# Designed miniproteins, single chains, part 26

Each design is a single chain, and the fold is of that chain. pLDDT is the mean over its residues in the fold that is shown.

## One batch from the design tools (miniprotein)

Design m881
Fold by ESMFold2-Fast:
Structure m881 (fold): chain A 65 residues (1-65)
Amino acid sequence: MTVEELARFLRERYGFSDEEARLAALAALAAGLTKEEVEAIVEELKAEKGEVTGRELAAALLAKL
Protein backbone atom coordinates (compact mmCIF):
# COMPACT_ATOMS: atom_id res chain seq x y z
CA MET A 1 0.00 0.00 0.00
CA THR A 2 1.31 3.46 -0.92
CA VAL A 3 1.34 6.63 1.21
CA GLU A 4 -1.08 8.23 -1.30
CA GLU A 5 -3.56 5.32 -1.04
CA LEU A 6 -3.54 5.40 2.77
CA ALA A 7 -3.79 9.22 2.86
CA ARG A 8 -6.84 9.05 0.53
CA PHE A 9 -8.47 6.42 2.77
CA LEU A 10 -7.93 8.56 5.89
CA ARG A 11 -9.33 11.69 4.19
CA GLU A 12 -12.42 9.84 2.91
CA ARG A 13 -13.10 7.71 6.02
CA TYR A 14 -12.28 10.13 8.88
CA GLY A 15 -12.31 13.60 7.30
CA PHE A 16 -8.64 14.40 7.97
CA SER A 17 -7.10 17.25 5.98
CA ASP A 18 -4.65 16.42 3.19
CA GLU A 19 -1.69 17.42 5.40
CA GLU A 20 -2.96 15.42 8.42
CA ALA A 21 -3.76 12.37 6.27
CA ARG A 22 -0.31 12.48 4.65
CA LEU A 23 1.45 12.82 8.02
CA ALA A 24 -0.49 9.86 9.46
CA ALA A 25 0.11 7.79 6.30
CA LEU A 26 3.87 8.44 6.45
CA ALA A 27 3.93 7.48 10.16
CA ALA A 28 1.99 4.26 9.42
CA LEU A 29 4.37 3.33 6.58
CA ALA A 30 7.39 3.98 8.84
CA ALA A 31 5.79 1.68 11.48
CA GLY A 32 5.11 -1.02 8.83
CA LEU A 33 1.34 -0.97 9.41
CA THR A 34 -1.44 -2.02 7.02
CA LYS A 35 -4.61 0.00 6.30
CA GLU A 36 -6.60 -2.42 8.52
CA GLU A 37 -4.15 -1.98 11.42
CA VAL A 38 -4.31 1.82 11.08
CA GLU A 39 -8.14 1.66 11.11
CA ALA A 40 -8.00 -0.49 14.28
CA ILE A 41 -5.72 2.08 15.97
CA VAL A 42 -8.10 4.95 15.02
CA GLU A 43 -11.06 3.02 16.52
CA GLU A 44 -9.04 2.34 19.71
CA LEU A 45 -8.18 6.05 20.04
CA LYS A 46 -11.83 7.02 19.42
CA ALA A 47 -12.88 4.65 22.23
CA GLU A 48 -10.41 6.38 24.59
CA LYS A 49 -10.83 10.06 23.55
CA GLY A 50 -14.01 10.35 21.45
CA GLU A 51 -12.59 12.50 18.62
CA VAL A 52 -9.26 11.76 16.90
CA THR A 53 -7.17 14.28 14.95
CA GLY A 54 -4.64 13.31 12.28
CA ARG A 55 -1.90 14.65 14.56
CA GLU A 56 -3.02 12.37 17.43
CA LEU A 57 -3.11 9.40 15.06
CA ALA A 58 0.40 10.20 13.77
CA ALA A 59 1.72 10.40 17.35
CA ALA A 60 0.09 7.05 18.26
CA LEU A 61 1.52 5.39 15.12
CA LEU A 62 5.04 6.70 15.84
CA ALA A 63 4.74 5.32 19.40
CA LYS A 64 4.31 1.83 17.83
CA LEU A 65 7.87 2.04 16.44
Scores: mean pLDDT 79

Design m882
Fold by ESMFold2-Fast:
Structure m882 (fold): chain A 75 residues (1-75)
Amino acid sequence: SESRKAALETAVQLAVIGGQISIEWGEPGAADLLRDYLLSIGASRDEAQQAVDAVKNGDIKTALDIALKALERKL
């Protein structure tokens, strides 16, 4: 259902934003944790790396786009 899809998209967005906050605040292993999370939702290694690099550069919009496209392919 659309409601279920919206809930999953919200969960992915919160995970990516949480990963950005952890990386920005210097939490050990935060970048690796975000990468592994993105792989778990269906991102390729290259996509996961691009999203993590985007987050490190403050480009949350690119990271969210990559994560949501990966989720859509898995749904």
Scores: mean pLDDT 85

Design m883
Fold by ESMFold2-Fast:
Structure m883 (fold): chain A 86 residues (1-86)
Amino acid sequence: EEVERLARELIAAAEAKDWQRVAELLGRLLRLAGASEEQAQKVAELVLQTAQDPAKQEELAKFLAENPELRAAAERVQAALAAVYA
């Protein structure tokens, strides 16, 4: 329920192109999914940077590849977003 609510807020923020809010909500969702605060903050920062510069996608992908535990948390967040959007 909490995860679903945050996922809906994230989708609404993304539709509004409020990338700072997207980064904040993504960080919260990742922490709820088991990521550390440090890992969640780094992913949120890289996502915000990617919204401004597509070249940062490589850096985000590399960070996720180097942190397998974070990948599991990201997969859980993606599943929650898919469930809300579907």
Scores: mean pLDDT 77

Design m884
Fold by ESMFold2-Fast:
Structure m884 (fold): chain A 92 residues (1-92)
Amino acid sequence: IREKIKEIFEKEKTDPKVAAEIAEYLLEHKDEVVTLDKVLEYLHSKGFNVSEEEVAKTLETVKKAVELAVSAGLSPEEALKLVYETAKELAE
């Protein structure tokens, strides 16, 4: 699973540091409707200089990686945590 998540990030040319922050935000707000605007504001508050298009693309990639992990038998929360840990590892 982790290797396939890494492949998704590589294929999509995803910034793993941005992906890790998005995954962390989604983990904190799992019971809430997360909009693109909220994610963009969160990233800007953390000092990231990212465009709305970059955030939308990265959010889509994170969701795709979560779906892959869920399809492999993980719960949504476990899948999101794995995506977060994988993105954090790649950001190092």
Scores: mean pLDDT 78

Design m885
Fold by ESMFold2-Fast:
Formats: sequence, C-alpha cells, structure tokens
Structure m885 (fold): chain A 77 residues (1-77)
Amino acid sequence: MEERFRRALEEARAALAEAIAAGELDEEDLRAGVDAALAAHPELRPAVDAQPSVEEQAALIAAVRKLRMEELKRAAE
C-alpha cells in the first residue's frame, strides 16, 4: 500500500508540475479542484489540510483517487 501510494503521489506531483509549467493550471485551478474533491470526499480533509501547499493538496487527492480506483477494480472481481 505505502509503496503504491508513494509512486502514485510522485506521479501526481510530476504531472501537476508539468501542467503548471505549461500554464495549463494555476493556483486558482488547483484550489477549485481540491475544493471539488473535498466536497465529494470530505473524509480526506484532515490529510489535505496537513499538506504545505495547494500543489501538494492536489497531488495527494490525485494519488488517493488512483488507489481507490484500483481498490474498486479488485472489489468488482
């Protein structure tokens, strides 16, 4: 679990950094995405609030979503 989470988090950070560098995402876009995710998954709020930046909050949410999708796939089997 931890190894998969760490990889998912690193992948999310890299993808977000590239999008920000390309000018496709700014801080307002990241905040809107975080707010929408927390509205759908309020249980993530304490972990998200512990992150030092909006970029890290967005990366955490993306990593958690990826892992939850993998869990749903396994549960459906």
Scores: mean pLDDT 76

Design m886
Fold by ESMFold2-Fast:
Structure m886 (fold): chain A 80 residues (1-80)
Amino acid sequence: VSEEVAEEAAKSVVEYLEEKIELSEKEKELLKKIVIEAVKEAEGDREKFLENLLKLLDEHKDELSPELYEIVKKILESLL
């Protein structure tokens, strides 16, 4: 998967979340990094991408507000 695809996915996820909740600049940067990493590790597989996103969110749980974590998790689960 190209870095351009990873960046586009990160942008789309952040923009979608901004429609649901207010995000700080730190939370936006963290979410972008998480999505980029998940895309790169997924090798173009949608199912692996979603699994990697959930794992990375759990790893960074302490850096996200509880409300943001819950909303993102529910959104990702709805995409399955």
Scores: mean pLDDT 74

Design m887
Fold by ESMFold2-Fast:
Structure m887 (fold): chain A 85 residues (1-85)
Amino acid sequence: SVEEKLLERAEKVEKEIEKDKEKMKLYEELKEKIEEATKHLPEEVRELISKVNAAAIVEALDDPTLNPEEVLEKFEKELEELKKL
């Protein structure tokens, strides 16, 4: 039926939007945490670390084998290393 096809299409679009929203939220949260962890460093060093980690976060979020918790855990370890610099 037309109604069933419309519902199926709507569900697919909603799932894609939800995944993108979750990825964007995690990206923004990790970016903010990296900024906070590196605030003791010179601005030029912070910019370099921010660029490298932003690229790494995007790569991790695009990896279909990693769930959001695994991405978060990976970068929490990196944040502890950054705090030591």
Scores: mean pLDDT 74

Design m888
Fold by ESMFold2-Fast:
Structure m888 (fold): chain A 94 residues (1-94)
Amino acid sequence: SLSDDFRTLVNISTDFRRGRISPQQYGTRVIGVIDRTIPQLTPSNQVRLQQLQGRMRQAIQQNSSDNDIMGIFDQVSDVIMQAIQQRRQQQQSS
């Protein structure tokens, strides 16, 4: 579910902030979450996540700064969070 994917992202972010995983591991794990999340989204949000996934692959391949990798993560997290909130709003508007 989108909520499970978001929880996984929060855990990945926590591990990175605590120095438990490298920037490369962080980016790779985020890419994995995106792969399983994409089929659950609207076409516009699928395109957004595919673009962010490409940016994350490029960032880890180029050994980009922690700030760059975290910035891409924040954008991924925002897309998934917005999709979750939209679904919750639709469930409440009976």
Scores: mean pLDDT 82

Design m889
Fold by ESMFold2-Fast:
Structure m889 (fold): chain A 99 residues (1-99)
Amino acid sequence: KRKEQLEAYERLILLKAKGSVALEENASDQAKREAIQAKYEPEAEKLRPLTEEFLKENPLSLEEQKKLEKEILKKEAEKGNEEMKKALEILEKKEKEAK
């Protein structure tokens, strides 16, 4: 049901957030950045079928997807997860700078 698809989507968002924080913290260390990407990419791939099915059944615009991503990160940050708080700050900064 939709709950499993949503849980997979949330896991993907949290996984991408962890990867983003790790990459930012290791911006000057190429070997560590490559190791981080190699670690997170296979886990993201495992979640892809369920997340694609979720988006197919719940067609979200790019803006709606960004809102959902921020909401997921904000909920984890409010639980005292400093890593997700940093990820949310990175996401908001990139949105201001990119578009």
Scores: mean pLDDT 76

Design m890
Fold by ESMFold2-Fast:
Structure m890 (fold): chain A 86 residues (1-86)
Amino acid sequence: SAVKETSEKLREVGDEVSNELGERALEEGKKKIEEAKKKGPEEALKEAEKLEETMRMIGPSKEIEEKVKKLVEEARKFYEEEKKKK
């Protein structure tokens, strides 16, 4: 049982750190995407893709990963809608 107990504790600590980092990166990413929208749809999409890449490195919970996917899809929709106007 010692091997499983050690593995569980390491995963719990790792999950807590990854989720904390993921949540902070999500907040920062939202701000960067909103600021990038002022520059244009291409910049907003780049920031969304950068956030997605950052989240892949962090490895947060599925819930945080889903929130990131929604932000990326919103940025892609914004890009497509702006392309229709131009």
Scores: mean pLDDT 77

Design m891
Fold by ESMFold2-Fast:
Order: structure tokens, then C-alpha cells, then sequence
Structure m891 (fold): chain A 72 residues (1-72)
């Protein structure tokens, strides 16, 4: 839910770390963007902006790069 995602975003802001449930949400959003032809850098930037955590762009990108390597 929207409220659940908002709480996970606040936790990320407080800890400087992406909670596991937020990572799951991020990966699902990234799959949609990558399927539409966006590259990983732009996907990470768009997701960070949509969650209002632009400071997490690099952490999101790193997570997505690691996750995609595991899928291969």
C-alpha cells in the first residue's frame, strides 16, 4: 500500500539503508522500466525520484546491478 511504502522510505532516510521490502518494490518497478527500454541508470534515477529519495539513486543502481547479475 502507499502508506506501507511511505513508512519504508522514512526508515531508509533514518538508517541510510534500503529495507528489504523496499528493495522488492524497487526491483518490481525496475523490471517494468527495463522492459520498456530504459537503462539501469535512468531506471534507478526515476525510481529514486518517485520515492522522493534522490540521494538513494546510487544505492538503488548498485542494488539493481547486483540483483540482475544474480538473475543471470
Amino acid sequence: SHQEIDQLVEEAKKTGKLPEKLKEYIFEQAKILLDQGFDIDLAAALIAQSLDIPEFKEKIKEYLEEKLKEEE
Scores: mean pLDDT 83

Design m892
Fold by ESMFold2-Fast:
Structure m892 (fold): chain A 96 residues (1-96)
Amino acid sequence: SIIQEIQELFKELEKAVKEGAPEEKLEEIAEKLKKLAKEYWEKKYGEKAKEAALIMIDGSLEIAKMIRKGEPMEKIEKVNEEYLKKAEEPAKEALE
């Protein structure tokens, strides 16, 4: 299942962050996620759902890189809020 593949890649991203993987590895996982999201979300839920998914994947990658660099949690939370806000409009349109 493509959903299972996406779930496994998110787990792989979390594991890579915890294990101190290099940024290149984090970027590889994110690119695989974006490819699957493009193939799955557009076909099942349309263009706006795909747009929201891609924004959230980009956000997850940026947060992963910030954790790896030892950025303060306050900055990480702010970046997370900014990506959630960016994804809000296309996610809302996808539900219409």
Scores: mean pLDDT 80

Design m893
Fold by ESMFold2-Fast:
Structure m893 (fold): chain A 87 residues (1-87)
Amino acid sequence: SMLDEIEAVAERAIARLRAGEDPVVVGKFFMTQVLDLATRNNLPQEVIDQIVAVLEEAGLRLAAARTAEEAIAIVRETTKRVKEIAA
């Protein structure tokens, strides 16, 4: 399902953060992949706009994250919100 694919993208983002990659770079990857999934699954524009807003907020939080653990928590929280909006 699309929700399972969103979870798989989140796990890839978390793995990259655990490997010490820049949270801003990982955040851009996460945003791009989630938006691609939303558009490929033909979600309504209103739903896509809500997902974009959540992902933009997550990007700002990731840029401010001081630890990998903080960045991972942001990705997990954002993934839950996106899945709720997409369901």
Scores: mean pLDDT 90

Design m894
Fold by ESMFold2-Fast:
Structure m894 (fold): chain A 84 residues (1-84)
Amino acid sequence: SSEEVLKELRELKEKVEELAKQFLASTDPSEKEKLFNELIELAKKVQKIIDEHLDKLSKEQQEEVREIANEMAKLLQQVVAHKS
């Protein structure tokens, strides 16, 4: 359902925020590599959900999805900028 899609995207955003915070706080290159790979896999999962379901959502729900995607993109850009 549309509500289940939004719930899943909100939960994935929270996971991205947590992992990005852990990545930026970490000084261990091995941990950073693991966290980076987990973030990339989550980003792929989010994009797949958006690609499969966005057209089935209401205009208001589509706007929320775009806001979530933009916030996650900003976090991922910060992570990429700090990837050594």
Scores: mean pLDDT 86

Design m895
Fold by ESMFold2-Fast:
Structure m895 (fold): chain A 86 residues (1-86)
Amino acid sequence: DEIEKLQKEIQELILEAAELAKKMATGSEEERKEAEKKIAEIEERIKELVKKLKELGASDEEIKEGIKPALEHLRAVGEEYAEAIS
């Protein structure tokens, strides 16, 4: 099941981005820059995987549903990060 494998990879990448975002909230300037770089690389990888899912016939709705738990986690981390720097 290629679609499930790709969705799982996307979820793992989103969770990695969430961990990097947490480090940005409390990290040094150097740690923030490194985390930003890694997040940018993760975003590019996610875009590639989403492209592959669409090529396999997955709808936008199917992709969103498949990665929903990881997106919810990332949003929660994003809210904590925003509060820390606001």
Scores: mean pLDDT 73

Design m896
Fold by ESMFold2-Fast:
Structure m896 (fold): chain A 97 residues (1-97)
Amino acid sequence: SLQEEADKLYEELRKLAEKAGAKNVLKFIDWVRTLPPDLRLYVLQVLKEAIRKFGIKYVEEIVKKSKTFEDALVELFRKLGYSDREIASLRREIARA
């Protein structure tokens, strides 16, 4: 189920963040848990890709410097090469949640 897949990704990413001392990434993951199931799973997959590509310390820096968790997510999308159109779509999905 989507819930089981999301829960597995939460535990995986939470353990990575704890091991690295990435306190802002941990808070970001907790915020992601408040999103609707489909969006939640998608955001966790994007976070996992960003950590794999850039490393958790780089992701922690982005989250720490962002004014909101939505702004942190948008910056991660930009760093991963997502288009302005895709980012605008993401912002609309979060606003509807």
Scores: mean pLDDT 86

Design m897
Fold by ESMFold2-Fast:
Structure m897 (fold): chain A 83 residues (1-83)
Amino acid sequence: GVEELAREVRELAREAVEKAGNYRPHAETVAESLFRLVEELVRRGDEETLRKALELLREGLESGRPLQGLARALGVLRKALEG
């Protein structure tokens, strides 16, 4: 359900922050924005957008680009809430 997807998104975002190395302060700021938008998507029941964000976070972690994954996931959440 939407809460399980939100939990997984938050867990992978936290892992991405931990793996951001020298960019950790920037990654933390991106993740904080992402967490706020995740809460709004949970209220809306938007599982599809959370699934897309989860896939982007997984791709970033798997490819060794955790910050890129975070930024892409944030972009998907922002687009869903703006349109």
Scores: mean pLDDT 88

Design m898
Fold by ESMFold2-Fast:
Structure m898 (fold): chain A 81 residues (1-81)
Amino acid sequence: MSLIEGVIESLRTLAEAYRAQGKDETAALLEELAERAEEMRKQGKSLEEILEELVRYAEEKKADPAVITWLRHHLREAREA
């Protein structure tokens, strides 16, 4: 599994977890982030470029701070690799 595929799978898993908690708006946003990441992957974008765009989009949508923190953590790890 590529690191990008791992991020997409994690986003989809988080979406299911949030939906199970009745947080449908956050779950829908996580699904949008996963779809955006998959399209960027198909365009040949790097993990760092994908995570930068996902952070920007999540902030624009005023996402749950936990989601933004999760994305920023993965972005830092991608930059250190």
Scores: mean pLDDT 84

Design m899
Fold by ESMFold2-Fast:
Structure m899 (fold): chain A 72 residues (1-72)
Amino acid sequence: MAEEVGKKAAEALKEKFGLSEESAQALYDAAVRDPEAAKLAKEILEAIEKGDFEKAREALAKLGEVIARLLE
């Protein structure tokens, strides 16, 4: 479940926002390993599906903070 959500969020962000391959991989890895990252990935997917790109960007910013924490 977390793998599916993380993969879809990473792919959607690459397609819609031009997220780099490295950032997309970090997002996927975080979503698989961390419940907070998985929740944020789900929020990004739901926001993109609804066309709420402002909410998607906010969730992405929070996810970036979680990823930075997980890398150390």
Scores: mean pLDDT 78

Design m900
Fold by ESMFold2-Fast:
Structure m900 (fold): chain A 74 residues (1-74)
Amino acid sequence: SPLEKAKEALEWIKEKYKDDEKVVKIVDEALEADTLTEMVQAMVEALEYARSKGDEELAEEIHRRLREIVAQMS
């Protein structure tokens, strides 16, 4: 489901940014909210953050996962 894919993506982002309190907080708040809208918003924030850090490879993987989630929202 889109919600399950969003949870998996957020847990993966949290592992990649485990030492970054800002990203960990964004992910934890979205997982606590347990809504697809909050989770997608957190993924977009993580994507923008990855781009701001010049981590193009991580940004592309987050973007790919977002596209898969959106494709299931019909």
Scores: mean pLDDT 82

Design m901
Fold by ESMFold2-Fast:
Structure m901 (fold): chain A 119 residues (1-119)
Amino acid sequence: FDEEILKKVLEILKKVLENPENEEVLREAQKELIEIEIERMMKKTGMKREEAREIIDERIKKLLEEESNSEIIELAKAGDLSAIIVLLERLIEGKISVSELTEVLKEIIKNLEGNLKEI
């Protein structure tokens, strides 16, 4: 992550952490994270927005088929924004508890804040 993207992700995750039971906040967070992934892919590859969106949507769809929360949690902790988006969906569906997700988000925030110090 560059510093600007890292700060945006941190703001989104902190907002979710403050309002983990608010579906509207969770849906807005998913939307913002998808936009960040699209922009990152476009910058890395030079591909068009529509192509980047397709790749990200396909990745999210594939991760949604994974039945194990532990594998998705591991990817999310490693900085995979698609995995974070999927965990938020799992929370909305009641497939992961608020307490489990908030613990994971706190760890992700700590890892991202550590990366910000290196920049």
Scores: mean pLDDT 82

Design m902
Fold by ESMFold2-Fast:
Structure m902 (fold): chain A 82 residues (1-82)
Amino acid sequence: AAIQVDASNYAQALEQLKAQSGQVEILFQVPQNVPLEKLIEPMKQVQSIGGQVNGITAEKQVLFSVPASQAEQALQILKKLF
């Protein structure tokens, strides 16, 4: 199951990610006031650490997968959007 991440649950999501192994799926809710264009650079950084973007919904949710060892780094990159 995907670990859901938004601006209000970053700390809880980080603790859930520390319990994972192998490949982890993250469902990131883009804040409504953040335009999707601001995702371009953070998502390139996530891809550079082995992440893969699997989809973007009409509700501005981004589904991506990362190695569990890189999941904390991926969340730190995305935290810049909060």
Scores: mean pLDDT 77

Design m903
Fold by ESMFold2-Fast:
Structure m903 (fold): chain A 84 residues (1-84)
Amino acid sequence: EEAEKIVEDAIYALLGLEMREENPELSIDSEEVERERLEELERRYEELKPRKEEMIEKAKEILKKYNSEEAVKKFEEVVEEAKK
């Protein structure tokens, strides 16, 4: 449950940061209300930074094909593979 939330937050961070980089306007309006969350997500993103491109692509594909709960589990598998 705590790990699942961290993975979900990591998925959001990877996808959110990638989308922000490609579409800056997506983050312009509401960033204030999620500032604390963004700081935590940025910390998680930093840990995955060396495998950034791979993780982002896999997160995008998982979120595209699966609902939120399945996406979290699938991305958790990706994170475990990345640790190896």
Scores: mean pLDDT 53

Design m904
Fold by ESMFold2-Fast:
Structure m904 (fold): chain A 91 residues (1-91)
Amino acid sequence: SRAAEVERALAIARELMELEGDREALVEKLAEISGVSREAVEEVLDGNPNPSEEAIKARNFVLGIIALLAEAAEESEALREELLALEERLE
């Protein structure tokens, strides 16, 4: 269901936010959840001008999570409030 997809996406976003500032842990987690190599994730984070197919896959996975959460936030005030609370924790 879409609700289950949103819950999973939010759980992923929370995990990634907790790893903010720890590049090694962030790279490992992104590789695990997107199903690509650590090298592909590092390629995305380093802004490679000619990214590999795996790097494009990892980037698109993250963009998909962001797009899903943004769409869900437009339909749910509770989700918007939860995302704002997560943003405050980054400060």
Scores: mean pLDDT 72

Design m905
Fold by ESMFold2-Fast:
Structure m905 (fold): chain A 70 residues (1-70)
Amino acid sequence: MEKVKDEITRKAREEMLEILRTAPSPEELARGAIRTANRLIDEGEAKGLTPQEASDAVSRGIHEAVLEHG
């Protein structure tokens, strides 16, 4: 369980960092973030996480990315 949560968090962080660096507009940034979050929540659930655990893991990664980007 912890390994799956850590993997989802890492993926969310890495993908969100790329979106923050490359998105050409606020609208594209929002679309990219929503797409990434939904896909990774689905991936986490497919790997045995509850919806809450998957959502929490993704949120953690996104928060880490926002903090790293500044």
Scores: mean pLDDT 84

Design m906
Fold by ESMFold2-Fast:
Structure m906 (fold): chain A 84 residues (1-84)
Amino acid sequence: MKKLEREAASLMTSTALVAIGAVVSGDDEEGAKQVEELGKKLEEIVKKVPSLRKEVKDMLLLTAEAAKELPKTEKVLRERAKRL
C-alpha cells in the first residue's frame, strides 16, 4: 500500500539519521534506544506489507555497518533486521 510504503521510507530515513547522529555525538546508549523503537515500528509495517521486508532488512543492515563504532546501536540494528 502506497501510504505504508511512504511511512516505511520515512521510518528508514529516521533510523539512518538517528544512527548517524549517535555516531557524531558518541551517544551509543541513546542511539540504541532510538533505533530499537524505530525498528519495532518498521517490523509492524513489514508484517502488514511483506514485500517491503527485503528493503527494510537491507537498510537496517547498512545502517548497522555505518554505526559499527557504537556496539549497542549496531547490535540493536542487526537484531531488528534478523527479526524480519
Scores: mean pLDDT 86

Design m907
Fold by ESMFold2-Fast:
Structure m907 (fold): chain A 89 residues (1-89)
Amino acid sequence: SHSLEELKESVKDLPDGLQEVLLEVFEAYKQGLSAEEVRDNHPYPGGPANVVANLLKNLLESKSAEELSSKYTTPDWSEGARRLYEFLS
C-alpha cells in the first residue's frame, strides 16, 4: 500500500490547491468515508468541501484511472485524478 507521504511526493509538480485536494481525498478514501460525510464534516464548508467531496464521489464511481481522469477537462486535474486512482489501487 502507498503512504500519504509517497502520494505527496508524487504530486509535487501539480498546483498547490490540487495537491491539498488529492491528499484530503486519499485520506478520506482510506478511512472509508462517503462523499456526503466529507462534505458535512469539512472544516471549510461550501466550495472547498464540495471540491473534495466531488472528487471522492468521482473516484468511488470510477472503475479505472482512465475513467476517473476523463471526468476532468484541465490537464492538471486529469493527471492528478489519474495518479490518485493508481495510488489507491
Scores: mean pLDDT 84

Design m908
Fold by ESMFold2-Fast:
Structure m908 (fold): chain A 69 residues (1-69)
Amino acid sequence: GPPLTPEERARLQAEVDRRIAELNAKADEYGKKSDEYEKQGKHEEAQRWYVKSVAYRILAVGERVELEL
């Protein structure tokens, strides 16, 4: 459809911002778990949590890019 009204855009922006915040929070939590396992010498577990952290960060970037288009 045509460009959104300012009110509609503000509502969608707030929803996207909330989803980005949730995805970034999970990425941060998984990153911390990766760091903890690495400190314990559990490199395979650390790598699994690191990959999850990166995946959630990529999803957060995707949400932002979709809104900017």
Scores: mean pLDDT 84

Design m909
Fold by ESMFold2-Fast:
Structure m909 (fold): chain A 65 residues (1-65)
Amino acid sequence: MKAEVKSVEPSTIVAGQTNTLKVTLADGTVVDIEVTLSEVGQHTVTFTYKGKEIEVPVTVLAAPP
């Protein structure tokens, strides 16, 4: 079963760096996840929490030069 995401902070992360996302689920549960994405653009990070699949939308920005 999919768990619905109410909010994610930050919704924007930097490519090639490890970021901690604070994800608030529709039931009020807050989960911290660490993500590292190298590809710039809009992505959906999928993870499993307590047997439920959670999809988190994030925007990945290029690392500054």
Scores: mean pLDDT 76

Design m910
Fold by ESMFold2-Fast:
Structure m910 (fold): chain A 95 residues (1-95)
Amino acid sequence: MEELKEKLENAETPEEVLEIVQEAFDRYIKLLEEKARQALAEGNVKEAFVYLAEIIDVEIRREKLVRDYKAGKLTLEQMKAEAERIIEEIERLES
């Protein structure tokens, strides 16, 4: 995650931040998929469904962010804030 944080600090355009936030979403979804798969392998069906539900929510957040960006509704600062939030959620899940 340190490399994503460094890229985000150095990003100066909305296009650069969009690439970073998309990578953060991809990493978060992959982590949730790994957690769901592990829970299923252990027979923890309820825990697996929680992770799958979070994947759906994360994808909805991604679609909304991309839509709002394309509509010109997001500032650079708002996009950076969302990327930071996703990175924090990934770090919290890894803890």
Scores: mean pLDDT 85

Design m911
Fold by ESMFold2-Fast:
Structure m911 (fold): chain A 100 residues (1-100)
Amino acid sequence: MAEAEKAREEKLEELREEFIKMLGEPINTAELVKRLVAKLLAEELGVPVEEFEKMSKEELRELLIELGGEEATRAGAEFLAEVLKELGASEEAIEMAKEL
């Protein structure tokens, strides 16, 4: 397997552990989706996550479209939805990820 796939799998496991922890916290599903998007953008661009965490959902969506285009943004949203589904997130969180 490619080295990039190994790095991706390791990152996915880290995110899984963190989101399982966050699912036990009194935060809403929109905040969960926003944090996941911010972390993925930080990883992709090599920029600190706090730069994206300060952005609104609308600003993050616009940035995703600018960087990857609508099709890539939709694929990313579907990937996020699958990750959340695998972690046992609520149906609302999964739907919000798909709507990115």
Scores: mean pLDDT 64

Design m912
Fold by ESMFold2-Fast:
Structure m912 (fold): chain A 76 residues (1-76)
Amino acid sequence: SEEIEKLKKEAEDLFAKAVGFSLILDPEYQEEVRKLVEEHTEKFLEAVKNNDVEGMKETIERFKKDLEEILEKAKA
């Protein structure tokens, strides 16, 4: 499915970028980002296995929101 392949690429790029960016954060927040990527990667792969397009989209959107919360804490 073209839609599934696009979502896979979006998730891969997003997770890789988040890990890369985390390297400039304090160790505490770097660890939070690492755990977030691990948890959401597992959820995303489960959705892929089930051909659950909505689950893939929800995982990506949830990851973006959770990442934003970590980044806001890192600024404080």
Scores: mean pLDDT 86

Design m913
Fold by ESMFold2-Fast:
Structure m913 (fold): chain A 89 residues (1-89)
Amino acid sequence: SSSALLERAQEALERGDEETFEELFVEYLAELIAQSPPEMYELAKKDPEKFLDLIEPEADEETRKKLLELLKKALELVEKEGKGAVPAA
């Protein structure tokens, strides 16, 4: 689930593994978008800053810039897979 991915991402960050954190967080965002209504996917594409404000309202401006970069990667992943990395069969 997206929550489990977020917890694993936080654990990676706590141990100083920033690469694993970024990979897991991109996967978390892609899963979150895939599980959300189409309106949220459209919002993330049209206004990614507003989308981030909804999911991470406590993030400061510098953190939000980093999250925006990760969100762009997640959107590319969702676009290529249609719904993110969901097992199809």
Scores: mean pLDDT 74

Design m914
Fold by ESMFold2-Fast:
Structure m914 (fold): chain A 68 residues (1-68)
Amino acid sequence: SEEEEELEKAILERIKELLKKYALALGADSAEVEVEDLNHLKLKFVKDGEEYELEADNLEELVKKMEE
């Protein structure tokens, strides 16, 4: 239904916001998050003038890579 589609979009937007905030909290200067679904996640961030890209098939794996 349309309500289910709106809820899914809201959840994905919230996850993107939280991942971006977490990257900044870990010391990134800037961060961009792409989430089409919870099985395909991509994070690009800049730290100390260098660009990094992290890709993961689930949220737990992405968070683990961010903490390394």
Scores: mean pLDDT 78

